# Designed miniproteins, single chains, part 19

Each design is a single chain, and the fold is of that chain. pLDDT is the mean over its residues in the fold that is shown.

## One batch from the design tools (miniprotein)

Design m637
Fold by ESMFold2-Fast:
Structure m637 (fold): chain A 72 residues (1-72)
Amino acid sequence: SAAEAATAAGLAAFQAGKAEGEKLFAEGRVTEGVGATLRGIGDAVDAVLAAGRAAGREARDAALAGLKAAGA
């Protein structure tokens, strides 16, 4: 589903940022660790919004295909 895909994409992006942040924190690079974590959060939000937009396009394309089939 579109919601499932959006959730998966968001979680993947967040986990990638968290892992990089944890690595930087372990190295004592706190400022870069915070930056990596915030980028992961931003990427997760962007991924969810992109998936939502894609789902909207898919619904529109399905409706147009249905209208074409009804007219044929």
Scores: mean pLDDT 73

Design m638
Fold by ESMFold2-Fast:
Structure m638 (fold): chain A 65 residues (1-65)
Amino acid sequence: SLEEAKRRLEQLIKEAKIYNDEDLVKEAQHLIDTLEQLTPEEVRRRINELTLKLADKIAEKIRKQ
């Protein structure tokens, strides 16, 4: 649902802020603002892309420790 997508994006924004990924925060906020303009399939695809970008950022920071 649209509400579930919005909650998931809010969680992604919170995690992106912890890892100082300002670009991911901006992309996720823009997606929230445009959710009603997108198909459910497009929303799911974009959330998956942002999730993978965040995972890559986390993995990069772990490797630098």
Scores: mean pLDDT 82

Design m639
Fold by ESMFold2-Fast:
Structure m639 (fold): chain A 85 residues (1-85)
Amino acid sequence: GMKIKKKIKIVAPKDKIQDVIDGVKKSAKDLGGTVKVLSSKDIPGTNLSETILEITGDSQSILDQIIKKAQEIAQKHGGTLSVLP
């Protein structure tokens, strides 16, 4: 199939990271995509957690929309998002 995948890394406060993950999953589902949690870990010596998500969409446009929503959700919860190669 013509499904496209991208990995994103989200860093957010430990008490907020699950809300970010849940929000990204919901936004992906609403747009017809899927999200798989590849890893989640605490960052030693900080109050931050890191998660790596694999986003799958039926088109580049859908994938870009999901990533944009993920960025907005991360920022709302005091986090940051980067797109991985």
Scores: mean pLDDT 86

Design m640
Fold by ESMFold2-Fast:
Structure m640 (fold): chain A 69 residues (1-69)
Amino acid sequence: DEEKKKKEEWVDKLQEYLAEIVEEFNENNKSYENKEFQKEAGKKLIEKLKEIGAPQSLIDKVEEGLKST
């Protein structure tokens, strides 16, 4: 099932990206309180979601959330 495999693949890649973010947070916990850092992290997340083939509906919701902040 191509759809199922693609969803599993993007979930794994997203988890890797989130683990990287958590590691950065452990070094500088104040970075996540910085709006500029959060905005850049959000843009990187959207780019990553597009690269890994996440559902368009999820990408659209994340993009809309970032634009309204």
Scores: mean pLDDT 67

Design m641
Fold by ESMFold2-Fast:
Structure m641 (fold): chain A 67 residues (1-67)
Amino acid sequence: PPADPATAARLNREGAELFALGRYADAEARYREALEHAPDYAIARLSLAAALDALGRDAEAAEVRAE
């Protein structure tokens, strides 16, 4: 599918709202969807890593940060 930066930005914002509410698993899902629409979206990748850390999935968070 073609890259969609506008959809990626919206999904990243939704993820950030969910993260702020402590809904880390839901935030992870939104950040992953954002990266499907824009794989090079650095902010979404870093946000995904933060959500994984919050879920106790530190090894996965480290892998995401390392790329």
Scores: mean pLDDT 85

Design m642
Fold by ESMFold2-Fast:
Structure m642 (fold): chain A 88 residues (1-88)
Amino acid sequence: MKELLRELAEEARALAEAIAAGDWAAAEAEDARFAELARELGKIDPSVVRKILEAVAEAAKLYEAGASEREAALHALERIIEVLEEAE
């Protein structure tokens, strides 16, 4: 499990870097990899996945409040990375 949490955190960082760089093609590839790893984590520890979903919900509220999709996505990824690092 710790290795999967580390891989998810590394992938979330790669996704955040791609989004920050405006490389949406790279971001789509990293997002697909993150989703695959998150699906495997959900089979092992659904409580961590719940915290990830809470971070996504917080970012959705920022988007509704007028943040850009990029700003909301980067906020979600920062919080997701924190959740994954705390779960180690």
Scores: mean pLDDT 76

Design m643
Fold by ESMFold2-Fast:
Structure m643 (fold): chain A 68 residues (1-68)
Amino acid sequence: AREEARRRIRQLLAEHGRLTPAQLREIARETGLPLPTVRKLYEEVRRELEEESARLVAELDERRRAEE
C-alpha cells in the first residue's frame, strides 16, 4: 500500500510538478490508505526528489571542477 502510494505520487509529481488535494484523495482511495498518510508520503517523496536533485547538481559541479 505505501509502496504503491509512493510510486503513484512520484509518477504524478513527474507529470504535473505538484499534487492537488483531489489527486491526494484519489491516491488514498486507490491504495486504501488514510488521506493523512498519503499527505505524509507526498511530503516524504517531494523531499526525497529535492534531495536527489540537489545531490545530482552538486555531483555535476564537482565533476566539472575535476575536469579542469
Scores: mean pLDDT 75

Design m644
Fold by ESMFold2-Fast:
Structure m644 (fold): chain A 77 residues (1-77)
Amino acid sequence: SNQEEFYAQLKKIEEELLKRIDEIKSKGFSPENVKQILAEEIKALEKALELMEKYDAPPELIEAVRKQLAQLKEKLK
């Protein structure tokens, strides 16, 4: 179903993000690496938002994700 395809693609985004975070963490702890992790989280959330819009997710979920994305972008400043 479209819902199963949606969740499968969302899981793939999450798994790729976790892999990227682990790669960055393996290089040691630094302010720059923390900033890179935040940037990867923003990128993954933007991909998730595009996926939600493609699969016509409830407007309330789309708005919640947009709000979270805005908050994460503020932290990157």
Scores: mean pLDDT 85

Design m645
Fold by ESMFold2-Fast:
Structure m645 (fold): chain A 91 residues (1-91)
Amino acid sequence: SEELERLLKEAKELLRKLAEKYGLDAEKLIKELEEALKKVEELGLDPLEFMEAVRLELEAKLAELEGDAERAAELGARARELFARLAKKYE
């Protein structure tokens, strides 16, 4: 899916920005994301919903770093809702 590739590219870009701000290993975080996405697909879960949740969580973390508490809270809540919906399918 071109949309999945776009979301993955956006998530990798956000991970690199966050890694730079927090002094983390961007390549390790990207590898962990790719491994998580593979597991989501193996479980028969929606990879687009998973990647959208990841993107929102990463944007929330970046907004928090930039001092935008309201945007961080909104994006983080949306990410948590999507992750909860994914988890509910296999509880």
Scores: mean pLDDT 83

Design m646
Fold by ESMFold2-Fast:
Structure m646 (fold): chain A 97 residues (1-97)
Amino acid sequence: MTGAELEEGFIAGEVAEAEIEETLRQMREIEEMVAAHPLLDEEAWVQAADIHESTGASLLEAAATLPQRPQSPELRAGLATLRELQAVLERALEALR
């Protein structure tokens, strides 16, 4: 409950709006990079997870448990998760307005 209350307080501010927008920007860059380079190494995936650590523990956990191999079902699932998180953050940004 406390964590959710902290997130809600963070979202209710103009600072939260700017931070969400910046996160969406980073997520778009990562998604584009991975889509352009489907053969990205494990290191690149770990870097992508690290960028999103401050915005979503669930993404970090998913990235940490996924096998880091190109064209694997697990990698495709990770990419789908990144897209879903981008959509969720975009909706959150719209709700702040």
Scores: mean pLDDT 50

Design m647
Fold by ESMFold2-Fast:
Structure m647 (fold): chain A 104 residues (1-104)
Amino acid sequence: SKEQEQAYLLAGRNIIFSLDELEKWAEENLDEETAKKVIEIAEKVKEGIKNAMKTQDIDTFITTASKLTKEFTDEVKKIAPELQSKVDKFSDTVNYLLDQVKKT
């Protein structure tokens, strides 16, 4: 449906925006080497989200976004424990957005 396509598009855009905000925070608050690693992981997740959106398959998008968010959260917590609260909030936001897509 058009409503489901709109929810899906908004979810993808909001996830990418949240990742951009995390990258900006990392650049401003972490040492250069750690910030570069966080940004590299976030860029990989953004590309994965964009590729999942290109499939136009909502189930593939939800599954891929959930998997990439978990992998991002787990990896970033290991290299930048200072980001734990921020990546947990990011994970919660993604889960909320994906639930909205599922309900539409």
Scores: mean pLDDT 86

Design m648
Fold by ESMFold2-Fast:
Structure m648 (fold): chain A 82 residues (1-82)
Amino acid sequence: SPMEETILMFRLFAARVELDTVLKTKKLSDELRKKIEKVIKEINEIEKKYINGEKVDKEEVEKLLKEADELVKEAYKEEAEK
């Protein structure tokens, strides 16, 4: 549904902002930084398609949301090991 797609895209935008904030504000391993940068890049590609009116794959969006959530949790765990 159009409403479901809009909600997913809003969640994806919010996830990208959170990952960018984590990348800029936290002391992370080089490996975790690279993983976060890769997911941000993949999210940016989906966002560009959506802005251009192109069809986005719902399964790809849901996969990126799960990956972003996992990376945020991993970043908070690394922060706690200061």
Scores: mean pLDDT 84

Design m649
Fold by ESMFold2-Fast:
Structure m649 (fold): chain A 100 residues (1-100)
Amino acid sequence: MSLEEYMEKHPEEVKFLSSLSEEEVKERVLKTIDTLEQRIAAGQASEEEVRHALMEIILGSTFLSEEDQKEVAERLEELAKTSPYSELIKEAIEEIKKIQ
């Protein structure tokens, strides 16, 4: 699913994120990464769950500064080193880099 398609299907999520401060969005994005890492480490994350979480992370990153987007990308790069979903995570990092 493209970011544009995800945004069209989840307009209330876009509105919710736009109502938050950048600090609150950053905290939410990093918490999503932490939760994803824990579920992957526990062997409980399906590919569909990983794809969905990565799309939420990409969407959240569109509300962040370039500096905070870089921090999110670096956190995902660390996750990719130990994850069986490294290719999906790398694709998400490239999408974040295309934002700015």
Scores: mean pLDDT 83

Design m650
Fold by ESMFold2-Fast:
Structure m650 (fold): chain A 68 residues (1-68)
Amino acid sequence: ALAAQLRAEGEAVGAELRAQGFPEAADVVRAAGDKAAQLLEEGAPVHEALLVFAEGVRRAREIAAQQA
């Protein structure tokens, strides 16, 4: 299901960011995946969940870039 995929993607991207030394960015993307999945499980529109996940990824990248 899409919800499970968003959780898995958040975990995978988070693990990579943590391995690269960006734990704060890792936490942000993992939380975004969890929140997007929860929205889908609660019946929110797919576009809303995808937007939440996309914004989380964008924010995580900004955090990582600022710490590099």
Scores: mean pLDDT 84

Design m651
Fold by ESMFold2-Fast:
Structure m651 (fold): chain A 66 residues (1-66)
Amino acid sequence: MSELAREAVREGVEVALRLKEEGKSKEEAIQEARRVIERKTAALPPVVRRAVIHEGVRAVEEELEK
């Protein structure tokens, strides 16, 4: 995974954890994290971007279940 992709996923996880601490639902936290990852990866080729978004959402879900 590229540095940009890793940073996008990390930022998404941070946003999801912050929203969870603010009392937002897991669903809302995951959706906002996905939007952050989508925004941060806008410059990537479409095929790569889809893979990063998919893997990033999975990573966010895993961190929220810990």
Scores: mean pLDDT 81

Design m652
Fold by ESMFold2-Fast:
Structure m652 (fold): chain A 96 residues (1-96)
Amino acid sequence: SQALADAEPVIATAEALGEPELAALIRELAEALDAGLSEETREVLRLADEALRALGPEVKTREEKVALTTEVLRIVVEVHRGRLTVEEARERLAAL
């Protein structure tokens, strides 16, 4: 449960700032990390990290940063839930 413990201050901050979807996605991903990710979810998490590094400098406002992070984490979580394939996730991340 180390990933969830490490994520708790970030989750609490997101909730306090009125970003409940972002908070929920961070919690679910942290719990998934503690439980052990599938290879498919690990691949999409790597692609998500690459996308955030590439797009991060382009977003200037808090609202844009929250929206980008929320969408990226939603893609990762939907792959973890088995609702998106790696190919579908790759297409969605490339469209950002």
Scores: mean pLDDT 85

Design m653
Fold by ESMFold2-Fast:
Structure m653 (fold): chain A 60 residues (1-60)
Amino acid sequence: KEEELKKFIATQKENLDVTKAILEERVKRGEISEEQGKAILEKTQALNDATIARKKEELA
């Protein structure tokens, strides 16, 4: 169902947004550098995109 994919993508986006917020706070507190935060976010986003692509293949 198209709606299943839409809900899945929405959930994955929410997870990424939470991760981004956590990383921004860690950078603000000086726990990690801006560059480290960006690297972690890019890696997390790549995993998120791969997960969505896999789900699209399953539903195609």
Scores: mean pLDDT 81

Design m654
Fold by ESMFold2-Fast:
Structure m654 (fold): chain A 78 residues (1-78)
Amino acid sequence: SMAQRIRDFLEQLRRRMLKLINESDIDDETKAFLLMQLSVVEISFRVALRRNDEDYAEKVIADSERVFERNQKLLEEL
C-alpha cells in the first residue's frame, strides 16, 4: 500500500540521517539542528499518511531526499 511505502521510506531515511550524524565529526549544535530537521520531515510524512494522496506523498518523498542530499553535501564541504 502507499502507506506502507511511505513508512518504509521514512524508516530508511531516518536510518540514513542518523548514520550521517553519528559518522560526522560535527558539534552538538549542528547535531541538534539536523535532528530538528529530521523531526520536521517526520511531521511531513505523518501529514502524507493522513492525506492518503499519492501526488502529495511523492512530493514529500522527493523533498525529503533533496533535504538529505543537501545536508550530506554541506557536512562534506563545510
Scores: mean pLDDT 78

Design m655
Fold by ESMFold2-Fast:
Structure m655 (fold): chain A 78 residues (1-78)
Amino acid sequence: MNVRLVIPDIKSTLMSKGLSEEEAEKEVEKMKEKLAKRLPPDATVEVRGDTLIITSPLSAGEVLDLVIEEFEELNKKL
């Protein structure tokens, strides 16, 4: 059974760190691509408005850890 993880306010969080809306959208797309490569091939990563949605056979904790790692990598560059 696949777990669905919903992460709201992803662009708003990046914009609060000083990114423009366009820069935040580009960083969200990069994060989506990186997460898709790190997740199993039957996983899906989608962005709906300001919400990141991940469906994966991994546990919610494992998916959340991957998302946190991607945010930490992005934060090092900001």
Scores: mean pLDDT 80

Design m656
Fold by ESMFold2-Fast:
Order: structure tokens, then C-alpha cells, then sequence
Structure m656 (fold): chain A 89 residues (1-89)
């Protein structure tokens, strides 16, 4: 669950939502609506264990900096595309 991912990152679910929304906004070059932000946060449950590990390592490596995390995730275009699709679905 998204609560499990937040616990693994050592943050509250509300903090994870803020962080992932900021990362997605940087990656897309646009602001997300409240509905898109909720879809993205809920959609994190559909990530594979490998994709969750990539996301977790990026956040820990860059001390939860959305800009640096977004830059690191660009090395995995498939994961970036998946995160942006979650906001639209």
C-alpha cells in the first residue's frame, strides 16, 4: 500500500503525497490538479517492488529534494512515463 511505501521512506503518507506530486510536476513541467495528485498518490500502489526501490533510493540519496529526485528518475524513462500516466488515470 502507499502507507507501506511511506513507512519504508520514513515519512508520513501526507508528506509522500507532497513529495511525489512535486516530482511529477517537475517531470511534466506543469502543475497537477488535486484530482491528478490523488490519482498519482493512490497509483503508487501499482508500482513493482523494483520501481518502488528505485523511487526510495532516489529520495534517500537526495534527502527528499524533489528537483534532484526528478533529475535522477530521468535516468529511468519507463518509470517517469508510468508516474505521469498514474496522474492521468
Amino acid sequence: TVNDLAAELGVKPEVLKLLIVQVAEILSGRKLSDEESEKLFKGLETLTDEEKQILKEAFLKYDYSPELVAQELQKNPALVSKLLELADS
Scores: mean pLDDT 85

Design m657
Fold by ESMFold2-Fast:
Structure m657 (fold): chain A 89 residues (1-89)
Amino acid sequence: IDLSKVEELINELLKKVKEAKELIPEDEELVERLRNALIQRNWDEVVRILREMRERAEKQGNYKTLLGIYLFIAGNLETYPELAPLLKE
């Protein structure tokens, strides 16, 4: 993966989280873990982190962040088909 593409994905995710006006320290840690997993091309870890972020947003009732995560997954499926398992769960 090109580093500029990884940064574009992270910026898209962060923009969605900022629109929800909720960026907790835990979400910030997950974003950094996501960036590292993408750089390492560890798609199993990427899917695991995105699932964790989704579950946390759902438990918090943060539906704007949850929607942002789903839009991120759907918008990037063509480029990263490895994200498809997240839509089945």
Scores: mean pLDDT 64

Design m658
Fold by ESMFold2-Fast:
Structure m658 (fold): chain A 105 residues (1-105)
Amino acid sequence: SLPEMIEVKVAVGLADGRPILLLFKNVTPEQVLEAARKIAELFGVELTPLQEERLKNTTNMTDEEIERAVALARELGLPVLVIENGKIVDAFGSPAAEEAAKALE
């Protein structure tokens, strides 16, 4: 459901005044934290201890869950980064999100 999907996603930084949603596939907790910290640094924000705890407990998503989350984010106008195997593989919803993907290649 919508509330459950939002709770699985961690908002890190702001792109054009909107929270950036991170979607994870085939990542370790360490890769989640590393990617989120790099993205936060790029947007000039510091992750709180609560955000880092949420990131450590983020579950990997299936392709179907990612497709649904991306569709929902597009309807809500939210920037999205998709992270697979510790790398950003897709970026949607703002130029800032796309630039983040390039900076973390």
Scores: mean pLDDT 67

Design m659
Fold by ESMFold2-Fast:
Structure m659 (fold): chain A 95 residues (1-95)
Amino acid sequence: MEEGAEKALELGRRTAERAREAGSGRGAAEEAGRGSEEAKRSGLDKRGMFGAQTAAGVGALAAGMSIASGESGEEAAELAARAAERAAEGMAEAV
């Protein structure tokens, strides 16, 4: 199985959970930065690291936008997870 895609989904979900805890769009954006740093530190190869950073960033952005729109933290986390999954799938298809 593709390690980069699996780790991207994991980081996206973790970032979504942190965004939920932040309870704000600004906090969610800050967690996107942390997700990207975790991707860099995960020891992934160049492709896996890029995929993980992209998925985490897209997930966190989706969570932030949902929270800013007045959605619940649970809805924000679900949207972030779906966005991260879509990003990971797109990268898997590109390989």
Scores: mean pLDDT 60

Design m660
Fold by ESMFold2-Fast:
Structure m660 (fold): chain A 118 residues (1-118)
Amino acid sequence: MKKKILIIDDDPELLARLAAIARSMPDVEVLTASTGEEAKLLIDREKPDLVIVDIDMPGLSGLEVVRYAAERGIPVIVVTGASEEVQQRALELGADLVIRKPADDETVRAAIRKALAS
């Protein structure tokens, strides 16, 4: 059965790289968003099986997306260069996994496999 992954990042280069990694995996459909508001709309419309969010986006939109997806039972992978305190806050809001920047391709693939294996 094809799994739907939503990737959110305001950095177009990192967004494209994360999307390419996810698309390299079998039976995966990739959706992308560059803002928290677009991400929330796609979560409601598309009901993704996994959300990958860069919380280093301006404001609190990344952490709001974490909470929004987690409240709907969607597994969440957070990508961040932020402090341990911000990483802990993401986990408290319902993130399943946190990947520290710089994120290598195999680390991202392994995280996706783990999140989708539930």
Scores: mean pLDDT 85

Design m661
Fold by ESMFold2-Fast:
Structure m661 (fold): chain A 70 residues (1-70)
Amino acid sequence: MKITDEEIVLALALIYAGIAKRLDGLPDSDVDEIVREAERLAKTLPMEEALKRIKELIDQKVAEVQARRA
């Protein structure tokens, strides 16, 4: 079975978003947005750039949740 770069990006996005949900309390709506954006980026960008942008999006969503608590 051939694992594609797109499948790797999606798998990592799901793992990272799941961790952020568990540790930082991201709502399901933010997790869903991250997954949808990961699907789009995986099809349009190289794997390295897609993963970088996914990480930036997750960091942004976590910061927004933390700012609302402060």
Scores: mean pLDDT 80

Design m662
Fold by ESMFold2-Fast:
Structure m662 (fold): chain A 65 residues (1-65)
Amino acid sequence: VVDDELLEKIIKYASENPNLPERTAKILEFLYRHAGRALSQREIAEGTGASVAHVSRTLKKIRSV
């Protein structure tokens, strides 16, 4: 189980790596800026311009690590 602190570290690490897809990095950066608060997939999608489905998959990857 990935805690918020670990998730934040993953987001920061991901944002610093050029190997991540642009859309994924943008979603992770958005989550990092709102650290300490649980955001809905819809809110993340709206804030990043990504689809809800894309956000859902990205969040699942982070949570699975």
Scores: mean pLDDT 66

Design m663
Fold by ESMFold2-Fast:
Structure m663 (fold): chain A 55 residues (1-55)
Amino acid sequence: MTGKEVLDEYFKEKNLTPAERKALITYIKNLTGTDDFSDWKKEYIEKILKVLEKV
């Protein structure tokens, strides 16, 4: 499972709107410094999502 797959599963579970999904993707891109989804490791995305759930 890739980091992108973890993110897509999260979008489905939380029923996020297209705008919310785009905002999260942009946030992760800014945080990682890369636009390449293949570089997004599962564990790293899971940690980011856990931090976001606290807000």
Scores: mean pLDDT 73

Design m664
Fold by ESMFold2-Fast:
Structure m664 (fold): chain A 70 residues (1-70)
Amino acid sequence: MEKIEELKKRLEQLKKEFEKHSNDVDALRKIVLELRRLQKEAKSYGDEELLKEIQDFINEAIRKIKELEK
């Protein structure tokens, strides 16, 4: 249970980093890698709501990267 709370806090920190670096493709790519790492950890705890939130944010970050690379 404590581990799920730690993962949620890490997700919130990554969201703040995304806002700070919204025009920095390299920073956004690092955020996606951290989100994928977080997603793997979250799968081991079975929190489906957290997994969905992480996946949705990964999709948003990837979309933003693609927009910036055009």
Scores: mean pLDDT 82

Design m665
Fold by ESMFold2-Fast:
Structure m665 (fold): chain A 85 residues (1-85)
Amino acid sequence: MEELEREREEVVERGARELAEAELAASPGSSLSEEALLEAARRAVLGEEDGRWVPRSEEAREILERTRRELKRLEEERRRAEEEA
């Protein structure tokens, strides 16, 4: 299911970008580069972060929760597609 994999990648990239932007807006004095923040955000939405990363704003928390929920939906769709194959 190339289409579903593409959607998953789009959700990860969009979520990571939105999360990084929200974190940057909430931490204007941060010395963390935009690239490093984007990588940390990507890891957080994928669940690869060891729990050390905590959202600094309500918006960042909402984005993270929404993105993880969307990824769970896509994973369930992939699982159902495999069962039908």
Scores: mean pLDDT 71

Design m666
Fold by ESMFold2-Fast:
Structure m666 (fold): chain A 89 residues (1-89)
Amino acid sequence: MEVSIEAQDVVQTGAKRAITKAVVTASEPVEVLAEAVDPAVTIRASAVQHLPDGRTVAVSVTDAKEATIRFRAVGPVQAEGVLRGVIKP
């Protein structure tokens, strides 16, 4: 199984919240986990959408102006290696 992670950084202007987005492309549907690298940063909302073309879009919203989020693909990928994206605002 092949998995790639494309990372995008978005900072919400005028608000305290950083939005991070990862696009995961895999030969099979995978689950994507998001975690804040700084444990003092709280993820307020997370959403994962599986697209019909096999891409997975993962989005996390934090309570900080800037956040680094680690995205991990899980499932069959765990047997072949864990891929990770690091997102910065």
Scores: mean pLDDT 58

Design m667
Fold by ESMFold2-Fast:
Structure m667 (fold): chain A 59 residues (1-59)
Amino acid sequence: IPKDVIVEEVAELLEKDFSVSIDEIRDALKKKYPDQSVSRNDILEARTEVLVAKAKAAR
């Protein structure tokens, strides 16, 4: 699964529920992309990128 797709899905989940956990994001991605392997670290990196981008946009 491309990193840009993970970032997009994480951004959508955070827009719906800002308190969503990494495990909940992983479960959502596994349900949507069952044949694709997504690591906890990939989700953590994507979540960090989304939060940094939101912080920059708020400037």
Scores: mean pLDDT 76

Design m668
Fold by ESMFold2-Fast:
Structure m668 (fold): chain A 81 residues (1-81)
Amino acid sequence: KELIELGKKLGPAAYVLFAGSYLSQEEVDKLAKEIADELKEKAKTNPSYIKRLESLYKVLEQLGFSKETIDYIKKKLEEAK
């Protein structure tokens, strides 16, 4: 129940959080950057992905991800606009 509710709110961020239960922090940071790159590329053909990328940025920032990872995602978000 709780995981379903989290998935509805977080989208791509929910996948990163789920993977984080099985991966090291370094692997989770790498995965977050890879997802941000994918969302930016998809945003070129479908602008709705900009909103998903913005949601990823906000959630990971609230979860205290490293400044390097957060800055990377923010750059991808600005490039997608």
Scores: mean pLDDT 72

Design m669
Fold by ESMFold2-Fast:
Structure m669 (fold): chain A 78 residues (1-78)
Amino acid sequence: MQAFHDDVQQRLADLQDSVATNSSSMTPVQRQVRDISMQTYQRMLATNDVNQMQQLFSQMMQQIQDVIRQAQAQRHAA
């Protein structure tokens, strides 16, 4: 559990640092994926329930996949 909390905390920090460096060049899709990831990691760190953390991670992965599919569908329709 400790290692998992440390990993999530590190990933959130890395994501925040990456955003500070690259935010001006991000596409709307990349920005949406970033916002989903940041919000999910923050929620995971706020909970003490491992099952709830896994549920949040699963929901995040599904939302990211849906955003990417929608972006690809729009690109192929044009």
Scores: mean pLDDT 72

Design m670
Fold by ESMFold2-Fast:
Structure m670 (fold): chain A 103 residues (1-103)
Amino acid sequence: AEAEYEKGLHEFFLGNYKAAVQHFERALAELRKRRAPPKELIPVLVNLGVAYAKLGDFEEALKLLEEAFEYSEQTEDKEESARTQALIHLVKSSIIHKRPLFE
């Protein structure tokens, strides 16, 4: 999971969002298989959601970010919840108003 997550981050920083998605999905699948705690799932879900949003797949991005938000509520991490909620709002706004993300 960690090795795939790191590969996903490298691809994301290079702007290779499709490759980043593939690595983050593998990381998420490994974490789900071993029943990882919410704290480990949240960063992968957030980065995968942002990568999907960069690709224009806003429906999948929202689904992943909403899952991350639900997990952040379970950890009682108010800053993580606030950050995830802000990303959900930004993605929803770009869908409704056809505005670019992260200008």
Scores: mean pLDDT 77

Design m671
Fold by ESMFold2-Fast:
Structure m671 (fold): chain A 87 residues (1-87)
Amino acid sequence: STEKFLEAAKKAYDLIKKARELREKGSPEEFQKAVDEFKKAMAELARLYGELNDDPEKAEKYIKEIESLTPEEFDKGVELFNKILSE
């Protein structure tokens, strides 16, 4: 559903903004927690992407890549977010 996808995208985007702020101005623990929340939101977004595009294989690849992200690779996760939204 388009509505669920847009909700998930907004949630992931809000978490990107939060994580970016915490990386610059927050504690390491706050940043790590924000990245963990971002990864969870991204996995949901990727799953919904697969449903909308009837592409479960690509969704699975995205989810695997998301789950492998470390906090140090946060910017790579943001690039993946942008890629998922580029339909």
Scores: mean pLDDT 87

